# Designed miniproteins, single chains, continued (3): the designs that were tried, part 31

Each design is a single chain, and the fold is of that chain. pLDDT is the mean over its residues in the fold that is shown.

## One batch from the design tools (miniprotein)

Design m9017
Fold by ESMFold2-Fast:
Structure m9017 (fold): chain A 150 residues (1-150)
Amino acid sequence: MSLKELIQQFQQAEEEGDLEAQVTTANELGNFYKNQGELDLAEGIYKSLLLKLQEQGADPRLQAIVLNNLGNVYKDQGRLDEAEKAYKEALGIYQKLGDREGEAVVLNNLGNVYKDQGRLDEAEKAYKRALEINPNNEEARHNLALVLQS
């Protein structure tokens, strides 16, 4: 998909008031900008969308998705404390919803942030807990094996 098509789909989802389509197209745009190194544009999209979802009282699941993606952008900027905060907020939403799949994804991402901060005991706990939920997560299994060798 071209950047022009992604922007047009995002604008259409905004005009229609479709918050699920806005989250979907914001994820595609944010990943596009992230792959170009345009991390501030990806951050701007996710912050604007998160504010809109909060003001409209949207499904908390959509807020948790956007918070997890904002955490990925902060991690890619090296802003590990803001990444940890965004992931903890997303985790708290997924846990209240009973969304075990969303919980496992965010726990793996928190494990990555704790590892990158040198907090190996917290990284180990986060990856173990992600693997208790999703035993087939090869990334969490690989990263746990690296933490246990350090």
Scores: mean pLDDT 97

Design m9018
Fold by ESMFold2-Fast:
Structure m9018 (fold): chain A 60 residues (1-60)
Amino acid sequence: GLKEAFSVFDKDGDGFLSTAELGSVMRMMGQNPTEEEMQDLLAEVDGSFEGFVKLVSKYS
């Protein structure tokens, strides 16, 4: 499920996704954003699990 997917990308186990981890999620969804675009997305959608769910729902 989404919780398991989040844990795979949350390699630090801190409960938040970094810009690099968020970039990996976006690439899996067929997106190839720049690092600046990823920073903007992370600012709009926090790196938390809830933010991750919103991001996945928006692009899938």
Scores: mean pLDDT 72

Design m9019
Fold by ESMFold2-Fast:
Structure m9019 (fold): chain A 62 residues (1-62)
Amino acid sequence: MKGKLYKTSSGKYVVILENGEILVYESEEDLDGEPLARYTDPVVQRVALKELSKLPYKEIEL
């Protein structure tokens, strides 16, 4: 599934998937493994998208 990878100021990595799910990873090397957190809540998705829109992203496939 395609996603947009963002590196946050805290050093965590956030992926926004095409289906709107948000995944949080400790490191970029962990992208094929278990995320630290998974968000499907629309309120969390909306806030994250607004904040992450300020950051560059890398397209990835999971």
Scores: mean pLDDT 77

Design m9020
Fold by ESMFold2-Fast:
Structure m9020 (fold): chain A 82 residues (1-82)
Amino acid sequence: NPHVRKALLVLRKAIELAKKYGHDEIVKLFEEAISKIKEGNYDEAIKLLQEALDLARKEGHDEIVSLIERALYHLEKAKAEK
């Protein structure tokens, strides 16, 4: 599924930035979301990414916010194609 591949690529970029900024809690949410995506559990992955989105917004990291929104877009598309 091309949307799953794109979501995973975007999340790997988001992890790199979150690690650079020292946001270990956001990194853990992304790692858990990737695990859920690999399991095909897109609903739980979306929930974890919504939690990460709220934290990223609170911290003012617009680039991480944008990457989370892009990952959510691709996961919703992947879910609709099942």
Scores: mean pLDDT 86

Design m9021
Fold by ESMFold2-Fast:
Structure m9021 (fold): chain A 62 residues (1-62)
Amino acid sequence: MVRGDSPLQLAAKAGHVEIVDVLRENGVDPDKGSDNGRTPLHEASEAGDLEKVKELLKNGAK
């Protein structure tokens, strides 16, 4: 997977276990939100920015 990954898949592929856990806790999984839409959550998850992921989830999912 390259561009169709969800934020959770991007975090998992990059080895960001803590981000994967946070995304799963907020009900995000590979099948629910997967698309090629580049959102800040996709970018933060791919970059391993745990603080940013939490902040974005508070705005959209939290």
Scores: mean pLDDT 67

Design m9022
Fold by ESMFold2-Fast:
Structure m9022 (fold): chain A 74 residues (1-74)
Amino acid sequence: KELDKQLIEASKNGDVEKVKELLKEGANVNAKVGDLYPEADGSTVTPLIIAKIVGHEEVVKILLENGADENAKV
């Protein structure tokens, strides 16, 4: 939903404060964008995966501290 998409965008941008805010508002730390697209052919991402790919170490730490699944795959 909207909060889940915003969490992925904040994680991609390295916006630590926004990530913390969205998690407090109830965003799903393990949200998957591909779950919203039945025809997704490898376009699935989670907040943790996108933060790792882009290299936002602070966001990665916050997501893991809030229960992100470190074994999640796209």
Scores: mean pLDDT 72

Design m9023
Fold by ESMFold2-Fast:
Structure m9023 (fold): chain A 103 residues (1-103)
Amino acid sequence: SKVDTLLEYLEKTEGGDINALLVAKPEGIGDPSESYGGYTPLHVAARLGDKELVERLLELGADVEARDKDGKTPIDIAREYGHLDIAELLEQARRERGIEPRP
């Protein structure tokens, strides 16, 4: 599972912090030519358009308002990469957690 691969990477490198900013690309996740340094796991899932991975990370307490190294949220990344279904899912999760959109 991509979730299991990502969680194993986090446990080994980031002490299991689901909201850690990644220092390297996890093996078997996403395009080998891409860098995911400065992304949280939720940013990676949003960029990939992987709905199952997004849902599992949210269940594990991933922060929908986490900002990457460029100040972008996972919702911003999902929109940038054309994954509007993922952006909607993340917006719903944000509302359910009582978090308002920042202007």
Scores: mean pLDDT 70

Design m9024
Fold by ESMFold2-Fast:
Structure m9024 (fold): chain A 91 residues (1-91)
Amino acid sequence: IRELLLEIAYYYGGAVMAKGAIEGIPFEEVYEKLKKLSETVPQDLVEAALKGAEEAYELTKTEPAEKVLERYEKKLAEARARLAEALEAAA
């Protein structure tokens, strides 16, 4: 389960950053917003989200932000589905 949560956090961070790029929001503003998750989310998950955001931002320099967002949202949905299945199997 923790591995799936780290994967979800990573793809979530990347998706949020790519969406910010599409909306014209500066990297620093999106990054600071993700850092505030540390008030409610474990540090390892916040660090995973920040790494995903950094990687997605670099990708938006070489490819359209819409394509980066599509990729990260797909990966995020897949990871969330796997977590839901794991939780249902444990319940």
Scores: mean pLDDT 80

Design m9025
Fold by ESMFold2-Fast:
Structure m9025 (fold): chain A 69 residues (1-69)
Amino acid sequence: RLAILKVHTKDMNLADDVDLEGLANALHGFTGADLTNIINEAAILFVERGNKEPLLGSDFATPIQKHLS
């Protein structure tokens, strides 16, 4: 899980407050495909909202909440 998050976010500018290890632990029940979808959706939201840099932990909150259902 952590490895998947690191790979998908390696080219993204993450805020210093983004804890990928904590995020991976929060996504314990998720599959690799779910993680990929969450990362992609966060990236889309980031671009659409003009939130230039860096990616915030909150940018992942909405995709995660959506996939919790």
Scores: mean pLDDT 64

Design m9026
Fold by ESMFold2-Fast:
Structure m9026 (fold): chain A 130 residues (1-130)
Amino acid sequence: SSFDVHRRDEYGNTPLHWAARTGALERVKWYLEQGADPNAKDKYGRTPLHLAAENGRLEVVKYLIDEQNADVNAKDDYGRTALHLAAENGRVEVAKYLLEKGADPNAKDDFGKTALDLARENGHEEIVNL
């Protein structure tokens, strides 16, 4: 059977979403070579960049931004950016990289929270000082 790079599971995840989430950089590259959309959204409005950032997958985050021009300020269905998800989960190196690439530290989610607010609420002091 033919592999469909555009297929979606019950949550709207493409193969690229899962590869980004797991940090499988070579699979991310291969899916993009097959025509995967680097800005595809799942059922929750999350892009591959959101999932890579949430899970601290620095090399995938770098590849999506630098080589694929992924939208660093894309918001999910809760108004959250990749920076919000990195900050909430204590992903220091990802949060730092996103800020260097133009992530808006003042962006508020649908609950009025910035990435800094989420870092403080979750005890991620290293991110608070970025």
Scores: mean pLDDT 91

Design m9027
Fold by ESMFold2-Fast:
Structure m9027 (fold): chain A 69 residues (1-69)
Amino acid sequence: SAAEGIAAARRGAASVERNSGARATVRVEGDKVIVTVESARGTGVGVGDAADPLEAQRAVVEALARALR
């Protein structure tokens, strides 16, 4: 469900903030989660389907990878 995907993205974002010190935010647009990670190295964005918790988790990983270059 969309609630599960959003919860997965938010848990991942919170983990990124605790483990890396980067700022991670989750925004929901329609059926998508948009994860933004802001670090000293740069900013990364990941997008995934809110209805799929695995895609929501991938959005977090993708945002972090892009923020770190």
Scores: mean pLDDT 83

Design m9028
Fold by ESMFold2-Fast:
Structure m9028 (fold): chain A 62 residues (1-62)
Amino acid sequence: MMKIYRAIKDFTAQTPAELSFKAGDLLELIAESSSGEWYLARSLRTGEEGLVPAKYVELVEE
């Protein structure tokens, strides 16, 4: 099963491990961090993978 999150605001990556995205972008969940504060996600718009802050995205599909 694929969990899809939607970005609620723009985010600019601060490190190479992070993924930049725009509000409204759809992100596929790959993995959750042990802290629960970051997700490893794939952008459905660009196909790029990276860490996204959990508080910047909302679950829309499971």
Scores: mean pLDDT 81

Design m9029
Fold by ESMFold2-Fast:
Structure m9029 (fold): chain A 120 residues (1-120)
Amino acid sequence: NLGKELLEAAKNGEVEKVKELLEELEKKGESINPKDPNSDGTLTPLHLAALYGHEEIVKILLEYLKKNGEDINVKAKVGNLELTPLHLAARYGHEEIVKILLEYGADPNAKNSLGETPAD
């Protein structure tokens, strides 16, 4: 399952594997934005890269998502919250990833299920 391998590679900081998997997924017409079935089926590779502080993978994923017209503000369930990649980067203190996400057009006003923005 290429989608599962992409989620694992994004979580583990495997830059070259992420690049190879994204290229293979595009060539096969499969989703470059799979959701992790172990996280209520909602965490994407971008959420995982942002959560775990993998700056280069965040950049690679953002280029592919932008190229394919995918939403970079997708919300994922984390406990009782619905969080964007920007919420996760901000919450875990990944300042450079916050900057990268904002440069690519991430919404600083996106609200979680409690009405909180990434800046809150």
Scores: mean pLDDT 81

Design m9030
Fold by ESMFold2-Fast:
Structure m9030 (fold): chain A 115 residues (1-115)
Amino acid sequence: PDTTGPSPLHILAKEGKLEELKYKTKNLSKEEMKKALLEKDGNGETPLHLAAKYGHEEIVKYLLEKAKEAGVLKEVLLAKDKNGRTPLDLAEEYGHEEIVKILKEEAEKNGIDVK
């Protein structure tokens, strides 16, 4: 109820700070990880949206791994920002071809339809 502004994960995902993001998340419970991965900022963007939008391939891979471990991979991949865009849509819009490939392959491997 009391979320003011972007979370630390949003900032780290946007800035490409992989090692700090790993450090910040290493001791999170499964429930804390689910909340962190699905939390939306003022634009309706999750940490995965920001990593995809700003071209941070290794952060995208890390967040997808944590989403699988937490059991929220489908929810994270299909999350829509305030403009109805998924992380895949943002990767395509911003021309991050390798991230588009990573997101599509991870979805296909897990039986999730992303278009």
Scores: mean pLDDT 84

Design m9031
Fold by ESMFold2-Fast:
Structure m9031 (fold): chain A 92 residues (1-92)
Amino acid sequence: MSLLEELFEAIRNNDKKKILELIEKVDQIEDEELKNLLLKLGGNLNVEANVNIQDAEGRTLLHLAKETGDEELVKRLLSLGADPSLKDKAGK
C-alpha cells in the first residue's frame, strides 16, 4: 500500500496514533511534496480542516493523488472535503 493510502485510511478512521506514526516516518519518504504535507498535518491534528493544506508549490494531497493516477485516493480525498478548485502555483 502507498503511504498516501495508509494516511487516508488513518484520517477516515480518525486514528491520530497512526497519523503520528506516518509523520515519524517522514524522513524515509522519497516524495518531498508528500513529506511537507505530512509535516503540516503533524503540526495540527485536525485532519478534516487540514485536508486542503498546500505545500511550497501550492499543491494539495488531491494534486499529488491525481499526479500518481490513484483514482481511489482522489475519491477518498473528495469525500473528506478536499477542494478540487484549489490550484497550484503552475495554475493546475
Scores: mean pLDDT 62

Design m9032
Fold by ESMFold2-Fast:
Structure m9032 (fold): chain A 85 residues (1-85)
Amino acid sequence: SIDELLEELFEAVRNEDVERVKELLEELKKMGGDINAVDPRSQNGWTALHIAAALASQEIVDLLLEYGADPNIRNRLGKTAFEVA
């Protein structure tokens, strides 16, 4: 399901697994899933881009942006991905 794919994507981003992130982004694109989906495990409404930016994982940040992640989405603390970096 899209929800299971998103859970795997959030985990791969946290693990900084670039190859797995790329694989999951391709699958998410094929299924029409939302790359800007909020991580349900996040108390503050973080997207995958927020997680990657906070980890300073530049290659994953670049991949997420390439696949259409919106850098202007604010979490529940009013922070964009680049403001949490």
Scores: mean pLDDT 86

Design m9033
Fold by ESMFold2-Fast:
Structure m9033 (fold): chain A 75 residues (1-75)
Amino acid sequence: EEEIERLEKQAEEAEKAGNPDAVYLYDKLGYLYLQRGEYEKAIEWFKKGAEVAEKLGLSNVAETLKKMRDEVEKR
């Protein structure tokens, strides 16, 4: 899965750089896994995105990602 592998690398690099784009990339990864029915992986990516968003002070984004994780867990 060339696109997902590239996204994972971009997200890790952005996170190490303290770039807010990391949150967007983790959100996109979670959504892609959700579309594939891979709920466990989707939850992991949304959780990671929320953690990074909180670390960067993006509370609204972190809350949104936590809600996405909870919705996936219900399925």
Scores: mean pLDDT 77

Design m9034
Fold by ESMFold2-Fast:
Structure m9034 (fold): chain A 58 residues (1-58)
Amino acid sequence: DLGAELLEAIRAGDYERVALLIAQGADVTARDAEGRTALDLAKERGDEALARVLAMLE
């Protein structure tokens, strides 16, 4: 499940893995157990660069 892996990579701060998962077609609208998307997690972490990239995809 690429969406779940994407959310885990964001929590880990692994930007290279995030980029690879997105390139492989990971669903950026996937939600975690709390209903948070990849963009929500990036904003909660304060990762402005990642949040900008995810916002451009959505």
Scores: mean pLDDT 78

Design m9035
Fold by ESMFold2-Fast:
Structure m9035 (fold): chain A 67 residues (1-67)
Amino acid sequence: MKKLALVGDEDLAKAVELGRKLKEEEGFDVVIPVTGLSKEELLKLAEELEKLTGYEVHVYHKGERIK
């Protein structure tokens, strides 16, 4: 199954860096770094992304995996 990482952080550079590691080291097919979203908003976006893509969506918030 294809894997997508949704990576939320207040610092976009931190989101991008974590996303790069997830793609290179953990085998994620797609990485989406975002800023300005709360934990609840990230989880809602993840639900929509799963419905739209059919991918296994993992969610990270401020360096911590939350889904």
Scores: mean pLDDT 86

Design m9036
Fold by ESMFold2-Fast:
Structure m9036 (fold): chain A 76 residues (1-76)
Amino acid sequence: ELDKEAGKYINEAIKAISNGDLEKAQEYVEKAREVLEKNPESVGALLGLSYVYDKLGKQEEADRLFAKAQELAEKL
């Protein structure tokens, strides 16, 4: 459900980055973040967003999301 919706937006963001469309990538990142706010324990969405932020050069944001995903995965 929400995890699948976030995954869809993350995949579209990755595709946009591959095509050099950074504006479109940012649009999908915002949509994925909105879904994640409704399901903040989605390890998959956190990891996917971390990957996208890394590709966008936002390393600090990528690291924070990755750390949160790791913490949640250890508690499952």
Scores: mean pLDDT 78

Design m9037
Fold by ESMFold2-Fast:
Structure m9037 (fold): chain A 79 residues (1-79)
Amino acid sequence: ALTEEQIKEFKEAFSLFDKDGDGTITTKELGTLMRSLGQNPTEAELQDMINEVDADGDGTIDFPEFLTYMTSKRADSLK
């Protein structure tokens, strides 16, 4: 589970890339967002993330999708 502080941090980082204020970011910005959070995903890892969160294939991800992925990814890392 994510703490309120972690959710706030992710929301603040996400909002830096949500320049249109519509609650979404492009898949091209996902890698930069992940790096800003101290992650260094490979192209394969980014593609896996995009496939998981961009289910409609429109080239964007919303904040709830991003949070769901981050929660799932962290749970797997604890096993």
Scores: mean pLDDT 70

Design m9038
Fold by ESMFold2-Fast:
Structure m9038 (fold): chain A 153 residues (1-153)
Amino acid sequence: MLSEEEKKIIEEIAELAEKVSGIKINLDFIYAVLMEAKEIFKQLPDTREGVIKATILAILKLHGVDITPLLNASLDDLLDEWLRLAKRTNPELEQLKEEAVTLLTAIAAMLKIRGFTEGVIEILKESLEKLKKAKTVEEIEEILREFIKKLLE
């Protein structure tokens, strides 16, 4: 179960993401992702990278992917697996943007819940504004890679 404090963080970040992107967030799905990410995170280092990995792995697991062989995968490999899944399920640009906004929102919420707060909201806001303007799949991929890179600086 998520605590009331954790739910408040998720709701505040989802509201920000909706306001900036213009895309409605499935709050129940974010709750499911964060509950799963909390369990996965117990097996990963207590770092920003560990939080980001746990969140991507949680989304993959909720889509039926066996994450056991992926626990030691690099962030780039995990993002590539997420991109393959997202493109297969959401071939239209606008649907892929919705999935990308959901991913960024979940990562930002999990980082805040784990106390990795510095720069997260500003990086999220900038990346969401870029996603809103993206016209190609390649632009979405570059925005996601840059988002992760900036969070690790």
Scores: mean pLDDT 89

Design m9039
Fold by ESMFold2-Fast:
Structure m9039 (fold): chain A 120 residues (1-120)
Amino acid sequence: SDELIQRAIELGVYPRVDVDNPLHVAAALGDLELVRELLAQGADVNAKNLFGNTPLHLAAREGHLEIVRLLLEAGADVNAKDIFGRTPLHLAREEGHEEIVELLLEAGADEEALDDFGNK
């Protein structure tokens, strides 16, 4: 876990202040097997980091379609909001991850949800 967290910090993917949540790191890095293992060990799929991001927010932002699917199957809150009122759908749209946008909408994402700045 320490090696994976250090790699995420070095790649600029994970903030140093959030290093104690391995599921966020695994989701952001696209480590599908580690995500499966952590969920099997009872990791909280809906845990929030210091920015209010869940693992689903990070997987959606980084374009990891299979991890998004796995997190949703594990009971991830599709409409979870970060500290700016952004949902995973907002992040997938911002980054242009169209297949993830479609998957999140199929999973019940609120298409009309606004962030704290009035953006969809």
Scores: mean pLDDT 81

Design m9040
Fold by ESMFold2-Fast:
Structure m9040 (fold): chain A 61 residues (1-61)
Amino acid sequence: MVGDLYRALEDYEGKSELELSLKKGDILEVLAEVGDHWLVARSLKTGEVGFVPKSYVEKIE
């Protein structure tokens, strides 16, 4: 993997086709940061890429 690994802290329902839907505990590869509130990430479960809110995920140390 080339991005940082993050974990979903809460369920999140994507509000558009550009956003990922998450279940608590899902692992994501973060590809980019976009502004103050969004990340571009790939779901390791589905392989889909999209926007996720920063407040719903945490970096795995």
Scores: mean pLDDT 81

Design m9041
Fold by ESMFold2-Fast:
Structure m9041 (fold): chain A 77 residues (1-77)
Amino acid sequence: MSAEELTEKVLTLSPLERKILGILLEKKEPLTASELAEELGVSQSTVSRHLRKLEELGLVESIKDGKKTLYRLNPKV
């Protein structure tokens, strides 16, 4: 992804989506939707909806870890 393309995608994000990216950047480790929901004080379903959008934009990727799904910043960004 180019720096210009990344900037354009970030500018389209809601405040909650930007907070999700900030937490993932700060923690430097994959997190579950439940862990992100706890950090943000919102429901897991709300976080999952926004994570899906971030994944579709290529900013976040999902990783299967046994029975749970972890989310991290896309390393190609």
Scores: mean pLDDT 77

Design m9042
Fold by ESMFold2-Fast:
Structure m9042 (fold): chain A 72 residues (1-72)
Amino acid sequence: KKELLKKKLLEKIGEILRLIGEKLDLERELKKAKEEGDEERAKELEEEIEKIEKKLEELKEELKRLEKELEE
């Protein structure tokens, strides 16, 4: 039972790291768009970053839940 929880925890950590990488790439593109004055592009990138942030919060809550189960 604990081994399955550990595996799920590692899988969630992997997903979080992947999304963080994707967010960093989008933040880099957003900085460029703002420097170029491309307001439409900047808006699109901000919306994509917000979607990733929401997904990251969901995954962090799942991770916290799994960590509590593992500590029990």
Scores: mean pLDDT 82

Design m9043
Fold by ESMFold2-Fast:
Structure m9043 (fold): chain A 86 residues (1-86)
Amino acid sequence: MSPELIERLRKLDSLGLDWAAVTEEGETALHRAARIGSVELVRLLLEAGADVNARNKRGRTPLDLAREEGHEEVVELLLAAGADEA
């Protein structure tokens, strides 16, 4: 993981986005990025070592959320990073 990615994640944290925290629903920053369809944020989090297969309290992964919302580019990124379908 590059120092540049760590600095970017620290900036997200300083903007009130705790990338290391989980919500009450057990959602990580990667779940939230996948749901909103932010390709750039998904790439940043995956490069920083975010768990691509993390499950929320409903047992859903970031890939599941991206598929539900129809974010095809995010789906492709998550699959390339080793999400459930490899």
Scores: mean pLDDT 71

Design m9044
Fold by ESMFold2-Fast:
Structure m9044 (fold): chain A 111 residues (1-111)
Amino acid sequence: MVDENGETELHVAARLGDLEKVREILEEARRAGVDVLTHRDDTPTRSTPLHLAARAGHLEVVEVLLREAERRGILRELLTYRDGAGLTPLDLAEIFGHEEVAALLREALAA
């Protein structure tokens, strides 16, 4: 489901740090064979759920999103996606001072 801002339920859950809802949505999307990871919102930020989780510093949500991206073979694509300002999830984590999230994203990029 997409709201008036072009945000999916995964965007909202990732932004809020709702880990259980993130897990639920990813499981449902996997069973349905639909991609929810690379969808970009219709706000000026053009963010994926990973951008929103990284910006907010939700470490456990970032971990779950990266694990799902690796399972789908799109980990590097998701990590290198740029939002509407040209920022990657790593850029957002660094700008907003979320050092543990930034470290996790750097490790994922190096793999």
Scores: mean pLDDT 80

Design m9045
Fold by ESMFold2-Fast:
Structure m9045 (fold): chain A 75 residues (1-75)
Amino acid sequence: KLKELKTLFKVLDVDNDGKITDEELKEGIEASLGENPTEEQLARFFKPFDFDGDGKVSKEEFEETLELVRNNSVP
């Protein structure tokens, strides 16, 4: 759960810079939840979590995204 998310982020963050790309985020959602989000759904999730506008998602934003999907289903 918490350790699973931490481990998953570590694996996706190959550069160990504390950021992941939208592509890596999509793969993480698919692997963790067994869901196959559309690009439109992913973009909708990604928008509020990419505050830097550099196409990267922080660990905190990644965890929030997974918690939202788990609690409220995929929008």
Scores: mean pLDDT 60

Design m9046
Fold by ESMFold2-Fast:
Structure m9046 (fold): chain A 72 residues (1-72)
Amino acid sequence: DAADENGYTPLHRAAASGDLDRVRALIKAGADINAQNTVYGETPLLLAANHGHSEIVQLLLAAGADLSLRLR
């Protein structure tokens, strides 16, 4: 779905909040796993890792999240 004005997608928000079911549903719906927000260039993987959501980190990596993406 649409990103907010700072480029936070629904997948960014679900990953940051630890909502595993929502992350899974968004990936199935074709969400951009490697989307970067416009403020910091953060990916959903980075937000999940920073918040300690190990299950979401594993799910995003299994779905093809790119570990080489950099912050701005």
Scores: mean pLDDT 76

Design m9047
Fold by ESMFold2-Fast:
Structure m9047 (fold): chain A 110 residues (1-110)
Amino acid sequence: SMSPLHAAAYGGDLETVERLLAQGADVNEKDSNGRTALHLAAESGHLEVVELLLRAGADVNAKDKNGRTALHLAAQSGHLEVVELLLEAGADPNAKDDNGETALDLLAKR
């Protein structure tokens, strides 16, 4: 089941994300697909939520069950400002998913 933090991050609810983290929610908690709140915020293009999660200690290079990082999901979805922020935060542009594709490979296919 999706945690409250995952749901708030997916929906771009910045105030709820901030409140849940202040209440001790694990910023790096993984759902059943191996995805963190950072993965869901990045896939949905919620720039301010991505920034807040990174500031709270989210693992920028966490991989889901398909080997995908937040950078892969932002690039696949075309969220260029999120891609830039993740790279500035230390995301590995050379990380390959289980299909052997980097985030830049996914972006180039759009």
Scores: mean pLDDT 90

Design m9048
Fold by ESMFold2-Fast:
Structure m9048 (fold): chain A 63 residues (1-63)
Amino acid sequence: MVGDIVEAVEDYRATSPDDLSFKKGDLLEVLGVSEDGERWLAKSLKTGQTGWVPSSYVRVVKE
C-alpha cells in the first residue's frame, strides 16, 4: 500500500522514461499503485528518484 517500504527482489531496467531502474536489495517507498496493482509508483531511498516499478520485482518489508 502507499507509504510501505518495499525491497527489490531482482534487478530491473526501466523500459520507458517514466519507469524507475533499480538493483536487487534496493529499498523503495510506495507513493501510488496502478488500477490493477501490477505497477507501483515508487521513490528510491538510495537515489531519491521516482518512477513506476513492476510489483512482481519488489516485496513489502515486514516490520
Scores: mean pLDDT 78

Design m9049
Fold by ESMFold2-Fast:
Structure m9049 (fold): chain A 60 residues (1-60)
Amino acid sequence: GIAGADTDGDGTFSAEELKAILVANGYNPSDAEVEEMVKEADKDGDGTLDFAELLALMGK
């Protein structure tokens, strides 16, 4: 997204943030599982996930 609606600036989620979200929803993912998810969506090797990529991963 561009212009006007940049609350978080980048719209990316770190591995820790993803893990915290999953735990808050009643899941207990291991570090390895979280790293796998990040690797699958992370194209830059930054250890972060774009929101759109996160949704695609979680949606299937």
Scores: mean pLDDT 64

